# Ledger of designs, part 25: designed miniproteins, single chains, continued (3)

Each design is a single chain, and the fold is of that chain. pLDDT is the mean over its residues in the fold that is shown.

## One batch from the design tools (miniprotein)

Design m8843
Fold by ESMFold2-Fast:
Structure m8843 (fold): chain A 106 residues (1-106)
Amino acid sequence: DPEAEAKERLELQKEFLEELLEIIRELFPEVTEEALEEAKKVEDNEAYILALAVNLALQRNLSPEERQLVNEKISKVVEAEKQGLEKYKEALEELRELIRELLEKR
């Protein structure tokens, strides 16, 4: 059911973004609520929303190598969306784990 799958993807995207924003609030209280609300308003695509949220979380001087790794995980999420819900969930979890690891390192 394409409509049910699209709805589940949207719910996963919202859940991922909300969890990511909670991590940002906990570890980076200096990130403004205005910046977090702007991340929620982006309606382009999942990769852009995730990239924006990651950029807000990781404004603490990531190395070029760390930024590249994050961008690769975001690209994997975009590709996984086209491959089906199970792969999409796996790609989101990998990205979430990477973000959490990088944030906790700081």
Scores: mean pLDDT 65

Design m8844
Fold by ESMFold2-Fast:
Structure m8844 (fold): chain A 99 residues (1-99)
Amino acid sequence: EKEVTKYIADEMLRDNVISEEEAEELKSLSFEEAILRAMLRLAGRDPSGKSLEELKEMMKEELKKRNPETSDEEIEKIIEDFEKEVPKAVEKLLEELKK
């Protein structure tokens, strides 16, 4: 999983999507935190300098904005389920890329 985070950070750096400082930060983070930061950037939010708690709150706000009919408790459950399943989803993508 550290290898996956490093690969993602190095690819994003090569594509000029992130700075060298951001790539170094991503390499030091847990896989779940790195994915949350990447997803928030893709959603047009700036995760720089945010704690894991703040990143989760920002993601809850984005999910609430996109799914206004969903309760806050259901959004929190979606975030927890995402954190559990994301490693498997990325592992599956890496297996496809290793062809």
Scores: mean pLDDT 63

Design m8845
Fold by ESMFold2-Fast:
Structure m8845 (fold): chain A 99 residues (1-99)
Amino acid sequence: SDKDYISRKPFSKDNPKYIDSVTKKPVGVSSTFISLTSLKRLGPESLEQGNGRDPISGMPSVYIQAKKGITEKELEEIREKLLKENPELKKEVEEALKK
């Protein structure tokens, strides 16, 4: 498909195509977020489905706006920093992994 299903904008260099990890629909970078618990790209529909949680991992949600060119290494570094700075979030993530 040639268009972001959320924004209905055509895919381009400024709006590169990604695949939503839950809905499997193509989304543009402007319509995607990255879950810091699963490291997967999600559209707003998938975020709503999670109701404040990552719909893939079931963990409490922390999301970063997707940017073109962000690497898995950069995402992992952001995740590690966030968990280090937020001990309560780390506790919730550890509890979610038990269920």
Scores: mean pLDDT 64

Design m8846
Fold by ESMFold2-Fast:
Structure m8846 (fold): chain A 61 residues (1-61)
Amino acid sequence: SSAIRREIAAAEFEIARLANEDPERRALAQKRFAELRSRQSELSDEEIRDFLLAFRDEVAA
């Protein structure tokens, strides 16, 4: 959906932001996002949202 595509784009933006501020958090975020991307075709929009919420919490500390 367009909504889930926007949420994924927001997560990619956050990873790019972290690249300039915290390399260790960036590495964690990239690993988490790669896991989401590899499973994206197998996940519902709601499962993707749950992953993005967990990603945000992990990245925010």
Scores: mean pLDDT 74

Design m8847
Fold by ESMFold2-Fast:
Structure m8847 (fold): chain A 75 residues (1-75)
Amino acid sequence: MLDQLEQQARQLQQQMQQAIANGDYQTAAQLMQQLQKVNDEFMRLAGVPPDVQAATLADYQQQIQQIQQQGQQSS
C-alpha cells in the first residue's frame, strides 16, 4: 500500500507540474489538494508523528494558496 501511495503521489506531482506549465493554476491547485490527501494517508500508515503530519499539512495548504494567488495575479 505505501508503495502504491508513493506512485500515486509521483503521478499527481507530475500532472500538477504539467498544469502549472500550461498556466492552468486552478487544476494545479486541485491536483495539489489530491497530493496532500495521498501524502496524509501515507504518513498515517507509516506512523509519522501527528506534529510532523500537521506541519506537512500546513505546508501543502500554503502551497495551494500560493498557486491560487498566482493564477489570480497572472491571468
Scores: mean pLDDT 77

Design m8848
Fold by ESMFold2-Fast:
Structure m8848 (fold): chain A 81 residues (1-81)
Amino acid sequence: SAELKELLRELIERLEELREKEKNPFTQQLLDGTIELLKEAIETGDKEVAKNAVTAARLLAEAFQDEETLELAEKIEELLK
């Protein structure tokens, strides 16, 4: 849906902001990989790719203690059920 794609794009923007501030190369790689999976989910419309990417984004948001990104990821997970 258009709404789902818009929310996925917003999630990408929030993870890109976290990526810009991150100095640890392993965490940078996890953020980069998750961003690429979210982009793939938008391009293909594949719901399973979207579910996997959003779950990874939620776990990253929890680790960063980013409540706004976490709430967005949880909202998208609910829409993907």
Scores: mean pLDDT 89

Design m8849
Fold by ESMFold2-Fast:
Structure m8849 (fold): chain A 71 residues (1-71)
Amino acid sequence: MKKEKAEEFIKKVKEATDKYIEQHKDNPDLAAQIVEGAGYTAENYAKELGVEDLAEKVRSEFEKRAQELKK
C-alpha cells in the first residue's frame, strides 16, 4: 500500500531527525538545516508514491520544526 510505505518511511525519517536534534543541541542551526533537508526528502518520497496530502502535511511539519529550532 502506497500510503503505508510513505508513512513508514516518514516515521523513520522523523525518528532519525529527532535523534540528530537531541545529539546536536549545541548547534541548532545545523539541526534546523538537517530537519529542512529531511522534510524535502520525506515530501518527495510521498509525492513519488502519489500520497500528495501526506507530502504536504509532512513538509509543513518539518518546516515548523526547523523554524522552532532556530528560535
Scores: mean pLDDT 80

Design m8850
Fold by ESMFold2-Fast:
Structure m8850 (fold): chain A 89 residues (1-89)
Amino acid sequence: DLKEQIEEMEKIKPKIIEEATKAGLDKELVEKYLDSLFEYILTKDKEAGIKAYELGKELLEQAYKLGLITEQEYQDGLAVLDAKLAELA
């Protein structure tokens, strides 16, 4: 049921934002990422997907700069997001 999926996403979103910001990630960037990702999941809108994955790359860079992930994890994450962006092109 799509309505139940939307309700569960709206319940989990504040918890993800809280955990990410507690880890030192930018709150506004996390919020924009989740908003675009949720829009893409619900609508399959290409522009929402592109925005989500580009914001995901910014979050990966921030996580790497904060020492939350290794250089290898950062590079692997970028490769995954670049592949997803290429599929949307």
Scores: mean pLDDT 84

Design m8851
Fold by ESMFold2-Fast:
Structure m8851 (fold): chain A 71 residues (1-71)
Amino acid sequence: SARRARFERALAEVAGDRYTIAPEVREALFAAWQRAFPEGASDTELRAFLAYALAELDRDGDGVLTAADLA
């Protein structure tokens, strides 16, 4: 879908080579973005959302995000 393509592109731009993201975290972020912006979001808003969410989930600073980080 166009929404999935936008999400994956933005995630790649924000995460780069800095993060290893488990599928569960990727899906949770996609769902959270859609809940936070039900009327749609700009690419700038999406990137800001992802940057904030990745930093919050990466509590140990190692760049490895797993399902445990969602709890």
Scores: mean pLDDT 82

Design m8852
Fold by ESMFold2-Fast:
Structure m8852 (fold): chain A 105 residues (1-105)
Amino acid sequence: DLAEELREALRNGDRERLRRLIEELKRASDEVRAEVGRALAELLRELVSAPRNGNPSDASRLLEEVLRKLGISREELFDLLSVGSSVNDKRQEYLEAAVLNLIES
């Protein structure tokens, strides 16, 4: 539930919905937080792979915000996600930290 709701909120750039999800995520178990991190990684991979129509979409704008919060370049994000099927706990923790930082703002 949280992972799917977070995906929709992030895709739409809906900060009000994100705020609502903050409290749920703060109360969530480590297992749920890990699932959210995985869902975020999947979403970021989709956003990175999505064709662009030349106009900034909410998804593109959100991707740039995530890159800024992560402190990495788009190329570094591609590297993190392109190894994709081999789950690295360190990478997942890094993405989870980025979600928490987005939430705290």
Scores: mean pLDDT 57

Design m8853
Fold by ESMFold2-Fast:
Structure m8853 (fold): chain A 87 residues (1-87)
Amino acid sequence: MKVEDLSEEEKEELREVAKLLAKAYEALKNGDEETFAKLLKETSELVTKLSDKLNIDGGEVVRLAIELQEEVDPEVAEKARKLLEFL
């Protein structure tokens, strides 16, 4: 799926996935296991919802989320990528 094929609402929902991943990375780095687990669960639920809505794989949802977030805030996108290295 191309970024061009997405509505602004869908782009905002995808950016939320990247933001949740970035927050989970910060929680992991700080040793906050409870917040980390909660954020991973919220991320998983949103990824599943968007995967079904967009008819794409969960990995593709995460890839698009990071790509879209990089255009808005590259620092948040980088934190999301770093979390994926621990999964």
Scores: mean pLDDT 84

Design m8854
Fold by ESMFold2-Fast:
Structure m8854 (fold): chain A 74 residues (1-74)
Amino acid sequence: SSEEKELKEKTKEIVELVLKGDLEGAVKLINSIKDPKHREIAEKVALLALVLKEEGVPDEEIKKRVEETFEKLL
């Protein structure tokens, strides 16, 4: 659906912000999501990206794992 596509695009942007260390920007974008269920999905995905980044996982692998997790949360 268009809503799922928009959420996927916002989620990718949120992950990029997390990977750049812009946690304030990531939180601001998450809070712009009006649907509570979609916001929760974005929060879970952002947290996963943050944890993997702290564990030293390469950015490209984080993006792949985040996309796989996003599909399971839909």
Scores: mean pLDDT 85

Design m8855
Fold by ESMFold2-Fast:
Structure m8855 (fold): chain A 81 residues (1-81)
Amino acid sequence: SSMEELIKRLEDIRDGLLKGEDIVGNLEEAIRIMEEIKSSEFDIGMMYLMLAVAKISDKEGQKVLGKTAAKFLGKVIDKLK
């Protein structure tokens, strides 16, 4: 996939996270794309930490975490432009 397509996928994931949609699945997908584009070990590590917390959280906790993850992912996307 082109870098432009990968950025668009991350933007779609960010929007889903902001809407509280499939938080665990969206975090897993974001990590896969970030590993493919070779994002920093720190940024990937932060996403793995948020994924681990999401997996033990209730539905409302996942939505709150999703908003935090979306903000973090926005900063990751900005580094790719």
Scores: mean pLDDT 88

Design m8856
Fold by ESMFold2-Fast:
Structure m8856 (fold): chain A 88 residues (1-88)
Amino acid sequence: SMEKEEIERLKKEIKELAEKLKEKIKELEAELLKKAKTEEEKEEIRAGMKKQLEAIDKVVKEAEETEDIEELKKILESMKEILEEMEK
């Protein structure tokens, strides 16, 4: 059905955006680690980035488990807005 195709398309786009967001987070982590002067600062950076990566994985899992097109569209739009903000 058309609804199943739309759900599969949205889930694919969410996964693709999640990978882009994770790449940007890892890039930011690398840049922040280069600027960090103490081991404590480095540990805080790694912990913060790990938490953000885990949050993205949780959102992707939630998206995979839903068949609600409106919920999937909201997730996709939120992820797009975050990515756009990170690219500024």
Scores: mean pLDDT 86

Design m8857
Fold by ESMFold2-Fast:
Structure m8857 (fold): chain A 83 residues (1-83)
Amino acid sequence: SVAELEAEQERIEELRARDPERAEELEVELAIRRLREMFEQAKKAGRIEEAREKLEELLEELKKAGAPQRLIDEVEELIEELE
């Protein structure tokens, strides 16, 4: 749920002050979990074409921003999964 993801984000922020490297790893994990949840909701709603278009737009934005490769790979995987 959104509330669970928000609670996890708060825990990561608390961890960042003590262990910034681990906090960064967990933040990437959380971003992937959020992405998977949004994808699953779009599939349930039958909005496959809309989901594909949004994922392609997100992929372009992430590449331009120099996002972590793991997150870029996850978006590419989800686009392939819609084929």
Scores: mean pLDDT 78

Design m8858
Fold by ESMFold2-Fast:
Structure m8858 (fold): chain A 60 residues (1-60)
Amino acid sequence: SMAEEIARLVKEGRELIRQLGEKGLVTQATSAAIRMISAEQDRDVDGLREVLAWLREQLS
């Protein structure tokens, strides 16, 4: 379901944000956290996927 997919994406995004913070990329982590909260509130699956893709790019 969409709700289960959103929950899964949010969980993954929070883990990637934690990793970004641990690497000292605090500004990027904060920006991503705000975008994640906004997308989750709007139930925007595509927005969540875009944030996750960006987070993965920052960590590569």
Scores: mean pLDDT 88

Design m8859
Fold by ESMFold2-Fast:
Structure m8859 (fold): chain A 120 residues (1-120)
Amino acid sequence: SEIEELLEKLKEKAKKLLDLLKTIPGSEESVKTAEKLIELVEEGIETIRKDEKDVEKISEILKKAIETFQELQDKIQELIEQGKLSDEQAKEIIELLKEMQDLLLEAEEKIQEEKEKLEA
């Protein structure tokens, strides 16, 4: 499944981000939000593996993952504005967030395509 592959890539990027966040003092809320995002992505992967045609459930999980990702971006932006990250850390984290956003948007497009196929 293309959606499963996208979510596996997203999970890898989210774990890299989590490891970086754990090195930043005062990032405890961002760490917790990143862990929640990983759990939602894992639930999405398990749902696809169990029933690839459960498009509604996959869509609901993906919506929650997107909302959690937006919360994570906001919290990380606050850490950057507070000067909690080095320039190198900020650059790496911003690139990871961009890669994760691209994967989430592509997964959302693919689930929408599957919904349209089931309604036809």
Scores: mean pLDDT 87

Design m8860
Fold by ESMFold2-Fast:
Structure m8860 (fold): chain A 55 residues (1-55)
Amino acid sequence: MKSKEEELAELKARAEAMIDRYRAEHPDVTDEQYAAMRAQVLADIEKYVEIKAKE
């Protein structure tokens, strides 16, 4: 089974790859909007992993 740290690292890596692709496909997205979106996604992932860790 994956540790909490391993799962968190994998989810963050996948999220960053998806965000990078989204930026490439949407060049009209500003750096500020990108930073806000990235921060929100990473916060959501961390919260999700914390909830799963209770199992």
Scores: mean pLDDT 76

Design m8861
Fold by ESMFold2-Fast:
Structure m8861 (fold): chain A 109 residues (1-109)
Amino acid sequence: SGEEYYKKGLELLEKGDIDGAIKEYEKAARLGYKKAAEKYVYLATLRGELSFEDISPLSAGELTAYGEALFEKGKYEEAVEAYERALEIDPENERAKELLKKAKEELEK
């Protein structure tokens, strides 16, 4: 069931229906489907629909997705904080390490 909502979200994104995709990913996330939770956090944050208080506690993957959305919005200091928290949970997360480095490089410009 969670996978089916996730797949429906992907189809809606391919059609450009971001609002529909967010709703389907939220349904999948509520059913425990991890990939949908990460996509939900990413898209809802990108749209300004989530604050940190609304999404805590988060997994390392969800914190990484949150940081990626903040980075795309130009919120580099907040993105650094999100990636550092992801690495406190999963210190070996290569994606979070790479993204942290990029966010820090933007702050040095």
Scores: mean pLDDT 82

Design m8862
Fold by ESMFold2-Fast:
Structure m8862 (fold): chain A 104 residues (1-104)
Amino acid sequence: MTLEEARKELEKMDISEEEKKELEYGLKEAENPEQSGNPLLVAHTFYKLGEYYFKKGEYEKAIEYYKEGLKILEINKDKIDEDAYKYFKEKLEKNIKEAEEKLK
C-alpha cells in the first residue's frame, strides 16, 4: 500500500465531499505520522479505506489498511486519549480478524 494509491481510491469512494476532505487531510498527515497533530484522524482515515476495500471483497487490501491504522495508533499512543486509543485499536483488530476469516 502507498499513500498515492490511497488518495486515488479515496476519489472513488461513495461518500460526501465533506468526508472526502476530512480523509484527504488524514492522508496528508500520514506522510509524517510521528509529527501528526491529529493521529486519531489518520487512524480513522485508514479504517475508512480498509472498510471500503472490505465492502468490495478485497480483504487482503482491507487488512493492509487496517494494519496501517493500528501502526499510527501505536506510534502516537502518548498523544491520543486512552479511551479513544482502546476504542479504535479494538475496532481495527476486530475488522482485521473478520477480514482474515473471509480469506479462509
Scores: mean pLDDT 83

Design m8863
Fold by ESMFold2-Fast:
Structure m8863 (fold): chain A 96 residues (1-96)
Amino acid sequence: DVERMLAVLEKALEAAIEAEDPFEAEVWLSMALMSHSVFVLSLPKLPAEEARAGLARLAEILREAAERARAAGKDPALVETLEALAAEAEALLAAL
């Protein structure tokens, strides 16, 4: 279920950004990246309309997470990673 995978991704990213403990942040970020990978690997199996809707939502989630991470003063490498993943989702959406 695409909506469930993206909801898990969004919540894991929120938890990673809000975590004050670096270990806890890493655990949540790993969960988010796993959900991202599962979604991207599922794209060829989805109907085109669902793939487009999912990619648009993924890009939104990642852009919002990058902005929240920047506002919270998180590591610039995390912000850059989230922005790169958002740009990848936007490029995949444009190719559909």
Scores: mean pLDDT 86

Design m8864
Fold by ESMFold2-Fast:
Structure m8864 (fold): chain A 60 residues (1-60)
Amino acid sequence: SNAEKEKIKEIEKLMGLPVDGVYDETLKNAIKNLQKILGLPVDGVLDEETWKKLKELAES
């Protein structure tokens, strides 16, 4: 969905990756590592809770 692509683009910006809205293995692994640090389920998916926690962390 467009909302998911926009979330992907935002995390790509935060990670310094090319902003293409494509969910690749590099992005998935970065999300998994962040989920592990945040104590969330480690699935590599940008769900609402993962996204919210990542945004809070990035804006600190």
Scores: mean pLDDT 74

Design m8865
Fold by ESMFold2-Fast:
Structure m8865 (fold): chain A 90 residues (1-90)
Amino acid sequence: SEEDNKIMKELQEELQKAIEEAGEKLQKARDNSDYEEAIKIVEELTKKIKELYEKYKPKLSKENQEELDEALEEFEKLLKEQIEKLKKEL
């Protein structure tokens, strides 16, 4: 629906902003070899993504809920890969 499309766009914009802000902080932490801080940044991003998921998912149609679930799985996969890379540097 048109309403679902607006909700999905708002969610995508908030997710994109959170990812970009976390990415900038993560790069700075890596440049400083502060891998403990880098892990914390990724953990905070994970929390933010899950909060956005909980906020928006119940408002969507079942079809768009499924699309959101797939997007969340991809984000969690990428975040876990980043944490594993950071742990190797500790």
Scores: mean pLDDT 83

Design m8866
Fold by ESMFold2-Fast:
Structure m8866 (fold): chain A 92 residues (1-92)
Amino acid sequence: MARLTLTLTFADEEALRRLDAYLAAHREEIMEIMRESGLLRVVDGSVERVGDRVIVTYTLEFESAEGAEKFVEKMTPLFLAAGAESVEYEIE
């Protein structure tokens, strides 16, 4: 099993709201990415506010490190298109 820590940074609360709407509009595509990557579960999720900036951190568990890497590769363009300023990740 592999653990993925995903950190998304947004300029403000409006950018975060745009993410929620974007993910809802692309739900079927995201569900396929999750299935193909071997996502087992979402372990944790947190939101931190630093001034106007919003930082969202997800901890996800995968069957393999290769699956976690594929998830990041496929999801990063979607997060950026949705309005994230940056996407950072760590695979353990």
Scores: mean pLDDT 85

Design m8867
Fold by ESMFold2-Fast:
Structure m8867 (fold): chain A 81 residues (1-81)
Amino acid sequence: RNIMPIEVEADGDRATLENIANALATMSKETGDDVVLFAHGEDPEAITALIEFSERKGLHAARVPAEDEEGKKQAMEEFTA
């Protein structure tokens, strides 16, 4: 399978975060690729909600700060190993 990494800032209410997860799940279905979501932001609850919604839609999701390029690489290695 092809892996598609997507970085998302978890900002907004629960409905907004669920809509983001739905859009990414639709993208994964349309492309046939495995979407890996890297969730980051200032609100830990928003990040957790985005990850939970994404996992419920069958997406891979990881909590990694936007500036943490090494953390993103490690998560990709774990998902692709």
Scores: mean pLDDT 76

Design m8868
Fold by ESMFold2-Fast:
Structure m8868 (fold): chain A 64 residues (1-64)
Amino acid sequence: RVRTAKQLARGAFEREVAANPSAERRRLLRAVVLSGGDLARAQQLIAELDLSPEAAARLLELVS
């Protein structure tokens, strides 16, 4: 399939967002994905979220 690495990472990350038990954390995770055009802002939100190492790595790929 012709899909970008970003699209694949985003799909997996959206599933992670849906699985997150905290409503506030889910909202922040969604905001990070949607603000991928603003790398600095995304990095700030990543720090706030205190994600698992795997989720953080996926997010870095998504916003890079």
Scores: mean pLDDT 60

Design m8869
Fold by ESMFold2-Fast:
Structure m8869 (fold): chain A 74 residues (1-74)
Amino acid sequence: MEDDMKAVAYALRGVGDLLEGNKEQAARDFEKAAEYSEKSGDKVNALIYRAKAYEVRGETEKAEELRKQADELK
């Protein structure tokens, strides 16, 4: 529960940072969301949050690869 809640909290911070135009901070918050999702055993959401971090940094190809990996785990 704790790591799952932290993952959601960091993901929400990342969205807020994007709305404020702080792309670098948003990417860092999505990376933290992925880390806590991984610790909670939620590997699918960990990959999705990592994909968001890459997407925010403009690394679209890497983001797409991670989304495909997440889909394979469903």
Scores: mean pLDDT 83

Design m8870
Fold by ESMFold2-Fast:
Structure m8870 (fold): chain A 74 residues (1-74)
Amino acid sequence: MEERARRFAEGFALGIMNALGVDLSTPEGRKLYEELTELWMPVGELAALLDEIYEARKAGDLEKAEELLEQFRA
């Protein structure tokens, strides 16, 4: 889950960097990308949880999907 969360956070950070026209080949641009990735980690964790719920539902594992959904209520 942590690796999946980081991949989502990296995706969000890259999207923002591209939208702002930040040059990731510079040390400053790379530093900002790394900082933004860490900032987006909590959102990446939620995205990873939603991804697991979606996969569980696709597999017909409704019990697992419900257990994962309860993480939003705790």
Scores: mean pLDDT 78

Design m8871
Fold by ESMFold2-Fast:
Structure m8871 (fold): chain A 103 residues (1-103)
Amino acid sequence: SNSEKATKELKKAIDYLKKKDFKSAIKELEKAKELLEKTPPTKENLDLADKVLDIAVKLKNKDVLKKVQEVYMAAMRQSEDLDLILRAIGGVLRVIGALLDLE
């Protein structure tokens, strides 16, 4: 499914972020975003997006923060589950806070 493919791309993004390969991480996040624009997100998709956000905040990478915000926005638009919508909104707000701190 597209959600399973999104999980795979998000896991790849996390692996690249651990190596500080931001260009490859952004590419995998873009793929995850495109997949999540076509399918309702799973809890696993949001759990992995949250892990990407946590790493991006620690690494202070604005481009990764902006891209994970786009992943959350795609998830928010495609979700039919109120809990998952609220989690995605929370992710967007956390990204905005991090970007305002210039991290």
Scores: mean pLDDT 89

Design m8872
Fold by ESMFold2-Fast:
Structure m8872 (fold): chain A 88 residues (1-88)
Amino acid sequence: SVSLERRKKAVEAAKIAEKQNPGLGAALRDAINTLLESGEEELVDEIIKAVKNGDFEKAMKIALEGLRKLADKNPFYKAMVEELEKLL
């Protein structure tokens, strides 16, 4: 399915990011999984594209923007935003 293909590409993108900066892959993986579960598939596609282009700053910015929208509805996501911001 399209969602399974996105999850596979997300795992690949997270591995690329982890090689660039230890901890970045884990943080992006958690952000991408959260965004996918929340229906933000287009944001996930943009994050994966940015990682494949070597633009890790753009990938992190897109992930943060998506998670901030979720944090407005649920304070649980605020902690995830704060952890991701430490990696910028």
Scores: mean pLDDT 79

Design m8873
Fold by ESMFold2-Fast:
Structure m8873 (fold): chain A 58 residues (1-58)
Amino acid sequence: AADAAAEAAFAATKISTGEGVDPQGRRLPYYTVSAFPADLSEEARVRLNELIAARVAA
């Protein structure tokens, strides 16, 4: 149940890349992920975080 909920949430999760500017005016790449659904159990959140980390690392 928790794994299935995490996998469904992961399929809906968006990972975005972009450029920021530091205080010195330098362009820096950055990554963002969409917020986790508030209704997930802690077990599903842990699993979702693992899936997101694996996707970002790929």
Scores: mean pLDDT 62

Design m8874
Fold by ESMFold2-Fast:
Structure m8874 (fold): chain A 61 residues (1-61)
Amino acid sequence: SELEQIEADLASPDVEKRNATIKRLLSLPDKEKRKEIAERLLQSPDVNVRVAGRDLLELVG
């Protein structure tokens, strides 16, 4: 799924890939969808994915 791809990219050791993924998520026009994605990222066992979820949630609303 799209969400699984996002989580995999955010868990990547490649800093450029993680940053590109965060920028894409921040550019999504639907704030409600971005909040839903952020809430799911916060449930990840990966600390980098959870940090991205918190950052996304803070910047969305």
Scores: mean pLDDT 78

Design m8875
Fold by ESMFold2-Fast:
Structure m8875 (fold): chain A 96 residues (1-96)
Amino acid sequence: SLKEKAQEVLQYLEEHEGDKFEFSDEEPKTSYTVSQVSETTFKRDGGLFRLPKALQELKPEAKSIKFKELPSQETINLFRDLEVEEGINDIKEATK
């Protein structure tokens, strides 16, 4: 399920990114998520990204996620996979 995928992403962040990330109540300056990050966009936006809807449901007080360092490619890929799953779920809901 989408919730299980979001929980998988959260667990991976806690196990592999550790204290390099935090959930924030700050409004993000950008409309894109972690899956779209590059060194240039990370530097420009100060590591502050919009939360995917599924992660926001798990962390309702958070408006954004902040990384102190550029996220690993594995982390970026997990956020990409979560966004794909959200898109599939949106299509399934639209066909009801």
Scores: mean pLDDT 76

Design m8876
Fold by ESMFold2-Fast:
Structure m8876 (fold): chain A 80 residues (1-80)
Amino acid sequence: SVEELADKLIELLRDPNATVADLKELLGDRFDEFKKKLGYTGSDEEFLRVMRATIDALEDNPLALEKLKQELVKILEEVS
């Protein structure tokens, strides 16, 4: 499901050893459009870094993290 995919994405972003290749394996053919819909035009490596920083910044705010998850679910539904 898309919700399960969003959960896996957040878990991947919490792993400091995760790579762009891991992100592309998880998202598959959705990766490029997902990145674009999030408004990101930089490199894939910068995109991963920015997404990690976002998750890290929200770890102490469960309501904001849940809102981010719902936005990720919505975008993943649009690109699936």
Scores: mean pLDDT 85

